# Ledger of designs, part 40: designed miniproteins, single chains, continued (5)

Each design is a single chain, and the fold is of that chain. pLDDT is the mean over its residues in the fold that is shown.

## One batch from the design tools (miniprotein)

Design m17367
Fold by ESMFold2-Fast:
Structure m17367 (fold): chain A 101 residues (1-101)
Amino acid sequence: MQQGDDLYRQAQQLYRQGDYVGAIVLYTRSSQIYSQYTGPDANRQLGDTLDNIGDVYYDLGYYGSASTAYQNSSQYYRLSGDLNRSQQLQQRSQQLSQLDS
C-alpha cells in the first residue's frame, strides 16, 4: 500500500497545482494499487481516491463523471464500514445527476 499512498499524495499535489489531468492519472494508478489489497483499510483508501477523482471532474465541469466517481466512492466507504461518508457521497452523486438534466 505504500506505493499507492505515494501516488495518492503526488496526485493531491498536482490537483492543488491545477494539473487536473496529472491528478486523475496518478489517482487512477493509486486506485489500481489499492484494488490489489482487501479489507477495510484498502476499501477506505479506494473510497478516498475515488472521492478525489470526483472532485477533479467536478472542478472541470464534468458532472456526469463526477457523479459516477462519487457513487463508486460511496460503495467503497460502505465496504470499509464508513456509513456516514458513504451516505454523503451517495447524496452528492444524486445531486450532480440532476444538474445534467
Scores: mean pLDDT 85

Design m17368
Fold by ESMFold2-Fast:
Parts: sequence; C-alpha cells; structure tokens
Structure m17368 (fold): chain A 75 residues (1-75)
Amino acid sequence: MKLKEETLKYLEELLEQMKKWVEEHGSPEAKEALKEFEKALEDLKNAKGLSKEEFMKKVEEVEKKFQKLVEALKK
C-alpha cells in the first residue's frame, strides 16, 4: 500500500513540475502531450480493485506518456 501511495505522490509532483515547465517553455505539441499524461495519471488514481500487476501496467502507461512529453519538450 505505501509503495502505491509513494508512486502516486511522485507522479503527481512530477505532473505539477511539468505543468510549470510547459506553461513557460511548451510548444502546442508539449501541451497536448501534457494533457495525455494528466489523463493517464487521473485514470491510474481513479482505478479501484487493481491487482499489483494491473497497477504496474497502468504505471507503465503513465511512464510512456511522460516519455512522450519529454520528447515533445526537446523540440
């Protein structure tokens, strides 16, 4: 349980930092990628009754969206 709470807290803090970065430096592509990252994280937070494997799979989806955001910020 603590590991899941720590993971969610980390991702929420990361989202808040990325919002500030995109606000100051983001292209339209970066803003779109940020929205996808927010939606993936919100889906993960709202998911109930997930097994450890299902939770980890959704974390991987969030990480993939984060990587897409990072690539958009490089442009």
Scores: mean pLDDT 77

Design m17369
Fold by ESMFold2-Fast:
Structure m17369 (fold): chain A 81 residues (1-81)
Amino acid sequence: VEALVARVRAALARMVEALRAGDAAGLAAARAELERAATELVELVGLERAEELLRAVAEEAERALAAVPEETRRAALEALA
């Protein structure tokens, strides 16, 4: 469980890094990894538990995105919708 949560967190961190660097390919790759890790987590622990675990990770990602320039942050938030 913790390994999958760490994988989701790492993928989100890579998305933020790619976004700051303007690396569209890196952003797409990190998003794909996020989707895979999140799916595995849901399958392992169920929807309710996965939501609880991912809430903390989502809050961390939101704080990291808040440090990105507003224009870039807006594009990222729309992509995550």
Scores: mean pLDDT 72

Design m17370
Fold by ESMFold2-Fast:
Structure m17370 (fold): chain A 63 residues (1-63)
Amino acid sequence: SVEEATRALREAGFDPKAVEEAFPEETAKARELASDPEKLEQAARESSPVEGAAMMLAYYHEQ
């Protein structure tokens, strides 16, 4: 699942701050949509794979 993949990346030393610096608009969007996970997942799916992954990683890291 996306949650399992996100946890695996964090355990491997993936840096959430580096993601925010590389994708500031996507991480801001994830924070804006944090209260509506279904809308966030839709926005991530409509983004490029890299941008969508950045949004989901930012969201799950903060949860």
Scores: mean pLDDT 68

Design m17371
Fold by ESMFold2-Fast:
Structure m17371 (fold): chain A 55 residues (1-55)
Amino acid sequence: KVEELKEKVERYRRMIDAARRGASPEDAARIVGENQRKADEYEKKYKELEEKLKS
């Protein structure tokens, strides 16, 4: 479960990096903003879950 969420975060981060390198500035800003929100959501979820289980 944690690993799934972590993979999703990584995927969104890769999309952000790809957009920054290959997309136009306008498209990059849009894609980065949207994917960053998704990455933040999943990162928050897996951090909460991991923290709950870690100790």
Scores: mean pLDDT 77

Design m17372
Fold by ESMFold2-Fast:
Structure m17372 (fold): chain A 83 residues (1-83)
Amino acid sequence: MEFHFSEADTAETIYKAIEEAALRGDKEITIVLEASTEQAARNLAERAVFAGKAMGFDAEVRLEGTTATVKLKRHPAAQLKAK
């Protein structure tokens, strides 16, 4: 699932979106963060990473100018359900 956020979005809004996707059982979440500055993009990416890690996702960040892309993937070892 893919989400788009900006620096106008709150940390709570980002956290809630990741939580809802996790509750739906999404194994991969892509978050695209658009900001007016590189520093603002980095700050937004850090918030998304914190939220993802808190929910058991592995986080990968790509920063391209004022746009940050955070990819959250559920590690197979983090599956709470035995086959």
Scores: mean pLDDT 76

Design m17373
Fold by ESMFold2-Fast:
Structure m17373 (fold): chain A 92 residues (1-92)
Amino acid sequence: MDKAALDRDVAVAMARIALGVLETTRPSIQKQIDSLPDESLRQQVLQAYEDTLRTLRDAVRRMEATDDPDVIAAELARMLQAVRRLQQLLDS
């Protein structure tokens, strides 16, 4: 139990670090959005950013609510996928 709790706490800490980095970089992301050529694209990227923040917050909550390592691994994978999708949109 102690080791499983520690592994979960590490996963939650990693998720919170990723969330904090994304929130701290919001002004840079907003500046990049503002530079996009049309309103529809700006709204799409802004929505993707907000959706990514929600996904990260939800993942933290789900990981804190479980001691199942398979669930923790699945939530970490979902977070990485969400961050990668946002990165691809910002690089477009």
Scores: mean pLDDT 78

Design m17374
Fold by ESMFold2-Fast:
Structure m17374 (fold): chain A 87 residues (1-87)
Amino acid sequence: MLIEEAAEHAGKAAAEVPGGDPEKAREHARGLAEKAVEAAKDEEKKKAVLEGLELGIEQAEAHPNKKAGEHAKKALEAIKEAIEKAA
């Protein structure tokens, strides 16, 4: 389940950041993934969502905490894959 995979990676990313809340990060990532998949059913919105996810992945790769960035990248990649499989 790609949405749960995204939530799990988001929780791990939050755990690497001082003061991060893994539980809230998981819940936020589930909601974001579900909304992104639904928005991507519209072809124009899908393009914008995928572009946003690619920018998010680049920002995650540039993150000063490399472990947090790696987990955030995996969360965004899971959302992107969920969109591609729902098409």
Scores: mean pLDDT 82

Design m17375
Fold by ESMFold2-Fast:
Formats: sequence, C-alpha cells, structure tokens
Structure m17375 (fold): chain A 101 residues (1-101)
Amino acid sequence: ASLNSLVSPEKQEVAVALNKAIYEVIIKQPNPGPIFKALSNQAVIEENAKIINTSSSEEELLEKLKTHLINTFVTEAKLPVPEAVKIANEIIQRFKEILEK
C-alpha cells in the first residue's frame, strides 16, 4: 500500500508533502537506489503513516518522522549514522518548508 492510501483523508496534504520532500532530497544523493528501496518497504511506509495519523502536533510529527527516517536509513539502507542523520535532517527541513506554503 502507498503512504497516501494509509493516511487519513484530513492528513492527505501531509502525506503528499512528505513524499515530495523524500523524492527531492533522495534523488540528489550519490546513491539514491538503496535509500528509495528502504523507504518503499511496506513496514516503513506503514510506520510513516502511523506517525502522520497519530501525531498530536507538528513538533511531535517532525521529531518522530526524523527518528524513524534515521533508523530506516541505518537498518534498511545500511547508511553510516552521520549520513543517515544528515539526509533525515534535509528531508525534515524540506518537508517543513512544503507544509509552511
């Protein structure tokens, strides 16, 4: 299932913004394939949807998404921790920019 299909109707704009932020940041990385593969894992998509659906504030949403992205990049994409943190921070910053428009 896609992220959009798992996120509640009132939060669809949040799901679209996250997908856009992910695409724009990851496509610019030296090796985007393994990162996109990790993010297309069904369990990863379901956890991102759960975070979007259950977060009570923007700050909680951003913090939980950042933590989950870092963990996904380290465990599934096999990135070094510093690289995982850098990419997750770039995604969260871009996601925030899209939501503020």
Scores: mean pLDDT 89

Design m17376
Fold by ESMFold2-Fast:
Structure m17376 (fold): chain A 81 residues (1-81)
Amino acid sequence: SSRVEQARQLTKSYAQKAADAGTQEARDRATGEIIRTAYELGVSLQVAVDATNELAKELSTDEENGKKAAVVQSIADTLAS
């Protein structure tokens, strides 16, 4: 579904911006934007959880991105709770 792909891309974009900012405020804002996007596109929040877990795994491949991977994983954990 094109809506699922749009949700995945937007979720990864918001999570990446939060990771780049490195603040709790940015994480909270990204989490809210991700939830809102899933609702507006009519997709399961599980799509966002899967996309954030995928991004965290991609980032963890590079040791220099370990902190960013941890931020994205914290967003995934919040979305899954």
Scores: mean pLDDT 87

Design m17377
Fold by ESMFold2-Fast:
Structure m17377 (fold): chain A 89 residues (1-89)
Amino acid sequence: SREEYYERVEEFLESLAPKVREAFALAPSDPEAAIAILEEVKKESVEFYLKLAEEAEKAGDYELAEEFRLAAKQAEVLFDGLIEQIRAA
């Protein structure tokens, strides 16, 4: 069901939150290490959402697949913005 996909998203986001916080904790002393963590989180996020989109499309839920493809694009924009913020600091 769609509910099962959203539970997987929630668990994934919970796993990312500590990594993002670690990146920001490192940013003042080691911005390159912070950026490397965020680039990996960006890659993992995009790959995760695209995988869910493929699974949804395979199940015949084309609307949910489009939602996850949009989520992948939004994740890319979000993490690019965070990386730029650290580079600008």
Scores: mean pLDDT 89

Design m17378
Fold by ESMFold2-Fast:
Structure m17378 (fold): chain A 82 residues (1-82)
Amino acid sequence: SSELEKYLKKVEELLEELEELRERETDPAVLAQLEAGIRDAERSKELFKKAIETGNEQDYLKGLVFYIAASGELLLVKRQLA
């Protein structure tokens, strides 16, 4: 359970970073990537919350997949901004 709670915190921090970048961004292509990252991070957050409530391992694993996807989208955006 504490590991699920740690991943929930990580995805919440990831969402905050993506949302902060979206507020500062004006390039439509970068905005589209940030929107994709936010959608994946939101889905990850939903799945981790569900996994904490139900103990369902498949929801946890799906949450990890979306977390990895959102993290990758953030890295791609940061690479474009550098």
Scores: mean pLDDT 87

Design m17379
Fold by ESMFold2-Fast:
Structure m17379 (fold): chain A 74 residues (1-74)
Amino acid sequence: MKTEETVTIGGETAKVTTEIDGNKRVETAETSSGDRHTVETDGNIVTETETRDGVTRTRVIDTATGKVEESESE
């Protein structure tokens, strides 16, 4: 299942895409300025990726153990 919606927040247009396949859910928000935020849930693993000002930050959360790992790249 995949749904797409365009929203306007503070005068900026963002495209929000939600995709669900079994136990996997991916939600992506992309702004007209090129900023992107993605949340992927696969079972107990939640991966959050944010790209802003050319910097990509990724956080991986294991909800079964409470372990959080973060990384950053340009």
Scores: mean pLDDT 77

Design m17380
Fold by ESMFold2-Fast:
Structure m17380 (fold): chain A 115 residues (1-115)
Amino acid sequence: KVDELTAEILAELEAALGIKARDGTPEQEKRFREVEKEYRPLAQARADWLAETYGLDPETRELIERAYVYGYAGAKSGNTVRAAREIAELAQKAPSEELRNLIRAAFFGGVVDAL
């Protein structure tokens, strides 16, 4: 269930960022969108490297790119609830556990890039 995975990811984000999870303000929502655009070229480069290295199809590459972006945007904006929901929904689209693990790893890679 997306709600259960969202709660799990929120707990990990709280631990990583040292902040309590809460819904974003309108300012944090705007900041989330701004940093998504700012980070996208680096997220694309990371997703391209992983796709080339592991022979991932274009659809899988797109999921990994989005995961990096959501992690970075969540950490930079402080809108951790939105970031956790976006990644939980994205992970639910993954057809395998291995891909879900890659998506989760990419998300926390984005979080690390924001620190």
Scores: mean pLDDT 80

Design m17381
Fold by ESMFold2-Fast:
Structure m17381 (fold): chain A 85 residues (1-85)
Amino acid sequence: MDDLRQMARDFIEQVRTDIQDLLSRLPNVPQSVKDEILQELDDLIDETQRVIDEGSETEVLQAIHRLYLKYLDMKRRLVNAQNAS
């Protein structure tokens, strides 16, 4: 259980770092899109962290899966916004 929770916390930090790096490297993404992604990321991290601290093993696994899918969607939206500009 502790290893799973630690992996989940490490994954949160990887997602945060990668999205911040993308935002710094994509100059053509509109500020409104960047603000939307940052707000969604903060809300998602807060919810995922709560589940890691309070949830069952199954809930932690589900939270990691949701974080991964939303992370992929955020990256796709940022790349699409960059290319559309």
Scores: mean pLDDT 84

Design m17382
Fold by ESMFold2-Fast:
Structure m17382 (fold): chain A 104 residues (1-104)
Amino acid sequence: MPEVMKKYLDEMLKIALEKRPKDSKLLKETYKRAEAILDLGVQNPRKGYELAREEARRFEEEGNKVQAKIMETVARMIEAWGRGPKEMVRKGKEGLKEIEDLLK
């Protein structure tokens, strides 16, 4: 996984853990899954995107809105990576902002 992708994933986990410390186990499990999907998505963008989208839907159905938004952001970062690092950074920042807004 490129370091720039890991930076946004790490920042999403950090703010989620700060605001939802009781969810730390699920958040850390979500992080490990997101990291694996990003690693896959760099090699196979379509498959990584599909997996991230399915994980996001599952979390939404379970009512885990923060975890769903992390996975949606992962999907958007994978899709944007093919368009270049600037677009990927933009999508990472947008996702981080959306997660911060959920955690208000």
Scores: mean pLDDT 85

Design m17383
Fold by ESMFold2-Fast:
Structure m17383 (fold): chain A 77 residues (1-77)
Amino acid sequence: MLEELIKRDDELMARARALIAASSPEQARALLEEIMAVSYKYKPKLEAAKSEEELLEIAKEILDEAEEVVDRAEAAL
């Protein structure tokens, strides 16, 4: 469900931007590094995907992990 994934991504990006703005430079750097690590981890899976369904499943996994990163960072503030 691409529309829902786009909405989740938009909401996650808004939360991440607000969190970065509220964070120290060191906290913001750590958050960005964790988010980038999630993206890097899933790159081979995205390249190996053979169907739109597989791409959507991987996108959901990426969003789930990125949301967990943002949730933990927000709780630590």
Scores: mean pLDDT 81

Design m17384
Fold by ESMFold2-Fast:
Structure m17384 (fold): chain A 56 residues (1-56)
Amino acid sequence: SKEDAERVAKAAEYALETGDEAVGRAATHEAQKLGLVSADARTAEEALRGAREAIA
């Protein structure tokens, strides 16, 4: 859903701004489960990109 994508985007942005690797991994895993990114995505930057595309 758009709300789920917005939540992933905020978590990924926070991880990238703060360097919080645990939050970054959690955002990436949630993005994979929601189908916002491919199963081989590994980074918070990829999760953020996928989430933003889903919101647009």
Scores: mean pLDDT 82

Design m17385
Fold by ESMFold2-Fast:
Structure m17385 (fold): chain A 81 residues (1-81)
Amino acid sequence: MTRQVLGVLKNEAELVELLAEAIKKSKEPIKYVLIDAGSEDETLEIAEKAAKEFPGITVIKADVPLEKVPEVIKEIIEKHK
């Protein structure tokens, strides 16, 4: 069965680059859902580029305060069931 990992990102451009390289080298059947909580740096751009290269990565731009991220996560989960 497919495992899913949810990650919340805010101003983590260098971390997202490292994560993308790690996923590229990994052959694990894991899906990564990366939620951008309104990053002001290149975090969203780097994450979206990684998603184009790897079908196991999905990027969602929340564009909401961190306090509302749980509501966005709930909506995403409910749409999958």
Scores: mean pLDDT 69

Design m17386
Fold by ESMFold2-Fast:
Structure m17386 (fold): chain A 63 residues (1-63)
Amino acid sequence: MFSDEQLARLRAIAGALLAANPDGISMGELARRVAAALGLRPEELTVDTLAEALRQANLQANA
């Protein structure tokens, strides 16, 4: 249940973290850092929740 604003922020933060870590970042570490940046608890943004949110954000950005 992410708003369009939250999805846009999530996508921007994830993109910035991936760009800052060219050698790669684990999905678990990415989820934890994105959750912290959005003010969410780790249990509110699991790896599966992050993957689905990124999919929704990409669909919204390409629609």
Scores: mean pLDDT 75

Design m17387
Fold by ESMFold2-Fast:
Structure m17387 (fold): chain A 109 residues (1-109)
Amino acid sequence: SQTYLEQAKENALKLAESAEEQAKWFEEQSKEYPIAKEAAEALRKAAEAFRKTAEDPKEVEKAMEVAKEASKTLIKAADESPELMSRYIGAAIEISGSTAFIEILLEKS
């Protein structure tokens, strides 16, 4: 369905934009919490993967693998800098949930 494809692309772009914004915030935190730099890098890789998915839905499987790795990095960062735990876990939940939703929309397209 064209409608499902359009919604998948829109959600992929929104996820990419959100991931980039969160990456900027973690980059700023990396001065006090060095592990936040790894979180920022993981989020930027996720953002790039989902921008590619928005242009070409066939990229979704690769984006899913990048999202899984980003979630692992965010969870590890939460253990190493618990002061920022809510932000790391929030980012991991958003990436995982939005990725699953995009996959469902593409399966129905």
Scores: mean pLDDT 88

Design m17388
Fold by ESMFold2-Fast:
Structure m17388 (fold): chain A 119 residues (1-119)
Amino acid sequence: SLGGGYVHGIRSGMLSVGQLRALLASAGELIRRGEYEQAKSLLDTVLAQLEENPEMLPDVLPQLLAVLQELINTGNAEQIQYVVKQLKRLQVLAATSAHVTDEQKQQILELLNQAESKL
């Protein structure tokens, strides 16, 4: 966490599954505190890392979907619209990934339908 100041763009390049799960846990806590912009920033980092390393997606997907569900549960159109965009990114990633199961693809679609139904 302390690495030289306010730096989210550290030269680490690639995060591990454990580091992604830690970021998702932090995003969930931020959402519960109403710190949506910071939570979105962490989620953007996680999604960018998954787009670079699709093989990690199945390991973090359940926690990622749980965090996105918490954003939907806030009932605010801004947060829900953000979730819709991230779920669309996940659908594209999952469609091209050999590591994502049909059940996991269905979970993404179900959450997307839930989010869109609240707009």
Scores: mean pLDDT 81

Design m17389
Fold by ESMFold2-Fast:
Structure m17389 (fold): chain A 90 residues (1-90)
Amino acid sequence: SEEEAERAVKEFENYLETTKAYVDYIVNDPNISKETKKKILELVKENLRERYDEMFARLEELGVPQEVLDELRKKAEETLKYIDKKIKEV
């Protein structure tokens, strides 16, 4: 349904936003070692990849317009690049 499609899009956008906030929190926590930060960020990256595949498949099944799917794909790819950058900077 249209409502299910809109909800799924918002859930994915919120997930990406929350993921970036969590990455920033971990990177800026002075009580976490560099080694532990890298391990946490790698897990966050894996979780995002799995969530991306699952959510994208669901969005396609719900008939979300291609333009919206393309925008979400770009946002997810930028989030993954952001995590990679933070892993290298830690």
Scores: mean pLDDT 87

Design m17390
Fold by ESMFold2-Fast:
Structure m17390 (fold): chain A 70 residues (1-70)
Amino acid sequence: MMPVVDHLVALIKGASSEEEALIAVKSVLDDLPDGTVTQDHVKAVVQAARDQDFSQDTIESITAELMTKA
């Protein structure tokens, strides 16, 4: 099984749009139990979004979704 952080990072890098990335991240997180996302996971996913030149609004939305499972 792919580690959750690697899967989320791959979804961000493979997304054709910021909206697609956000939807994909939400879908993955919906299947995860509460408390499965660590601060290191949040940092890695946020860095991947920054590397893809995502808008600050999208990065904040992704961070908020990750924090629901942190």
Scores: mean pLDDT 80

Design m17391
Fold by ESMFold2-Fast:
Structure m17391 (fold): chain A 84 residues (1-84)
Amino acid sequence: LLRPNPELAALLRSAGETRETYSEGEILRAIRRYLQQERLADPATGTVWDVSDTPLGKLLGVDRIDSNDLTPYINLIRRHATRV
């Protein structure tokens, strides 16, 4: 299980997640829910818009994301969650 740091935990709370520990898949699901709630992903193409100046962009350390590339999300989890 993974324990998110305060920055990731804040993002997860925005997605309705209030637990202290998660699996990697649960964190990915919560991030996808966040993208849907904030309408950051283009529903026609699945492409995430420019995420600069958003909490998600700050966590990912990138300004632009292709929603078909999971690498930034995996790197986010590895950088912002501790294995417990």
Scores: mean pLDDT 71

Design m17392
Fold by ESMFold2-Fast:
Structure m17392 (fold): chain A 86 residues (1-86)
Amino acid sequence: MVLSPEELERLGTRAVDILRDLGILSQEQADIAKKVILELSKKGPATLKQLEEALIKAGIPEEQARRIVSTINSLLVGERLLEVAE
């Protein structure tokens, strides 16, 4: 699934904040993840796989990177499922 830069920034930052508030991410991991998401969004549309790989490369543990991607996917699927095609 491909995300627009706007979706990646908005849903990515929301997912990171949720996981930080649940204690799944430390504040440092949340800060790193948000930085990676914002840098990736500046490059254009991206897949969740590209985001996962970028997070791991930046030093986020694989399990935490997968949780971020899974949370974004859940938020994105919910949003797009309710979207009216114009």
Scores: mean pLDDT 81

Design m17393
Fold by ESMFold2-Fast:
Structure m17393 (fold): chain A 63 residues (1-63)
Amino acid sequence: VLDENARISQAIKEALEGKNKEQALDELAKITGISREDAEKFVENIKKAVEGGHAGARALAAA
């Protein structure tokens, strides 16, 4: 069963791709129950970690 975690990973991937960044961030906020602002900061932190070469963050971004 694909739970909220899989949907979160999908939305992060879409936000990082920039294809539908606004829509992906809104979906993340709704799924996690946080604000759009916090969702944007979360994605930015993942992006910075990926750029820093962290394997776990890269796996999360690729999921």
Scores: mean pLDDT 71

Design m17394
Fold by ESMFold2-Fast:
Structure m17394 (fold): chain A 120 residues (1-120)
Amino acid sequence: DEIERLIRELAELARQPDERGADLQVIKLVLELVEIEKRVGEEAVREAIKRLEAEDPQVIRDASEAVLRALEDIVERAKEIGLPEEVIKELEELLERAKTAELLERVRLVVKALELVEKA
């Protein structure tokens, strides 16, 4: 299952957060998951996540943490490169929402953050 593979890879990256390029790899996996959702639909992705959570809830927790850390990195890099104040504010609001969000919602918030950065 391609969805299971991507989520397990996200979980592995959460265990090595300080490795060079880990944040970029998380973003790549997030974009791959979004492309799968476009092909198979949201319900199929939710069912795959639900099955994985029932088998190994730690994998879902670790994957969710990896995605949150990638969003934190996007916000910090946006500040470092001096994006407009209004863009930084919107990115910080997405990050605050992500802190209480589940895995699939965190994935969507990362996508929104990337879109904001690309348009800036």
Scores: mean pLDDT 84

Design m17395
Fold by ESMFold2-Fast:
Order: structure tokens, then sequence, then C-alpha cells
Structure m17395 (fold): chain A 73 residues (1-73)
């Protein structure tokens, strides 16, 4: 299970960075929607994650929230 959670977290990080890299090519609304979906998946992951992974998940959640707020400004 831990390995699957780490794989999921890596996938979220990769998707997040790809979304930010394509930020200029995508409508702002689509980028925000993608980030919000990612945030929802991270929140679900946090509910089942072991204590060891919580800081990494919470840091990613914080980064997504900050980016969403920046895009909505």
Amino acid sequence: MLEHLREALRAFEEDYEELLRRREELPREDVIAGLRRGLGELEKLREVAPEELLPEIEEMERRLREEIERLEA
C-alpha cells in the first residue's frame, strides 16, 4: 500500500508540474479546474495516508491552493 500511495503522490506532482508548464497554452479556467481536481484527489489521499507521507501531501495541497488563488486574482 505505501508504494502505491507514493506512486500516486508522484503522479500528482507530475500532473501538477505539467499543468503549470502548459499554463500559457491553456485557458485559465481549465488550469484552475485541473488544480481543483488535483486538490480533491490529494485530500482523499491524505485521509488514508500514513503519518510518514502527510507532510509531503500537505505541502502539495498548499502549493495547489496558492496557485489557484494566484490564478483567481
Scores: mean pLDDT 78

Design m17396
Fold by ESMFold2-Fast:
Structure m17396 (fold): chain A 98 residues (1-98)
Amino acid sequence: LNLVEPLPVAAEPSPEDLKKAEEQIEKLEKKVEEIKKTLDPEQQKVLELALESYKNTILMTAAAVTAAGLDRSVIEDELELIIKELDEWYEKQKEKNK
C-alpha cells in the first residue's frame, strides 16, 4: 500500500468505538467471573493473566477499527473469538480435573 502512512501511530479508539470495546470487556469480565468460580487457585491465576491480555486485545482492536474506518462489528467479532478460545481452554481444564 504505497499511500499508507509509514509511521506506527498510537491510534486511540474514537469515543464511540471505545464505548463498544468497554461493553465487550464487561461481557468478557462477567464470563471470566462465572468460570473462575469452578477453577482451582492456580487456574484462576492463569485466567486472570489471560483476562488482562484479552482486555488489551479488545482495546487494540477498537483502536484499529477507528484507524482503518472499519465496522464496529469487528470489535464484537473479536469478543466472540476470545470467548471461543476461553471456552476451549476451560474444557481442557475440566478434562485435566483431579
Scores: mean pLDDT 77

Design m17397
Fold by ESMFold2-Fast:
Structure m17397 (fold): chain A 79 residues (1-79)
Amino acid sequence: SAMDALLAEGEEKLKLFEEDLEGLKKYIKENPDADKEAILKGLDRGLEELDKLEEEYPQLKERIEELKKEIEELKEELK
């Protein structure tokens, strides 16, 4: 159905967020002198976009909240 296709789009968007976060974690490990303030601002924007994704796809709430938790944990590690 069209609704199943829309949910699949939400799942694809969430997968891209997950992949971007893993890529960022790798970048931080490989670049210890990276601009932490710029990274933290990027993570804050990511959290805001995940809030919008959760509103659009409430069926994905549990996965989105888990990803938000990972982002908050990464923010604490960067302080």
Scores: mean pLDDT 85

Design m17398
Fold by ESMFold2-Fast:
Structure m17398 (fold): chain A 101 residues (1-101)
Amino acid sequence: AEAPADVRAEWARLAAEVGDVPRQLEAAIERDPELAERVEEIEEELERLRKEGTPEEEIRERLLERLRELARETPDPEIREIILRYVEAVEEMERLRRRAL
């Protein structure tokens, strides 16, 4: 079944916002080597979970948990806002997915 038009419009807005976040994070990582190291640790953890056959929903929950932890630990308010915005957008996309499916 096709998602309602309002859900599709909201998804498109969130997807655009999420698409901008990696570019903003790359710029932030260039300024914070400690953040770069933490991001690498998260990527390695998620790759390991995928190789072990962990369900995608569980991997996503782990990603969001690690991102919230990074936001809490970073002293840079700009980096914190970028991370939290990404987490909020991903969580809203998950709510829309569950509503549409």
Scores: mean pLDDT 73

Design m17399
Fold by ESMFold2-Fast:
Structure m17399 (fold): chain A 77 residues (1-77)
Amino acid sequence: KFKEKLAELAAFHILVNKLNVKDVAESMKENFESAKETSTVEELEEYVKEFRESITDEKELEKWEQIAKEILKLFEE
């Protein structure tokens, strides 16, 4: 659940800032332990909710979900 929410946050930053998916996934792997120490699942869920509410375009929501799945897959490997 923590990994999934972290991937959703990373996907939002990729979508907004046009970042490289692989680079972000590698950064998440390197910083995963510190992220777990400084954030809770509940805090990540609140951020994801705010970001989801900020996306008004259905097509952008679909892109976000696709990127989140890609990040999570790369993060698992």
Scores: mean pLDDT 77

Design m17400
Fold by ESMFold2-Fast:
Structure m17400 (fold): chain A 69 residues (1-69)
Amino acid sequence: SLGRTFSRTTARALIDEARRLDPDNPEVDEAERLLQRGEDERDSYTAFRLYQEAANLALRTLMRLREEK
């Protein structure tokens, strides 16, 4: 439904941005795997939670990359 579509789109956008900053980052790869698991989930609530985890991981990675290492 709408909430699931929105959370998936948000996770995708955050993952894409983090990947542009660091294409080889393993945390970005992990976030992509979570996003794909959400796509394969039949249960909408479980999919929503997986998308949230993917988005959270991507966001944390993005913030670390922006702080400079």
Scores: mean pLDDT 82

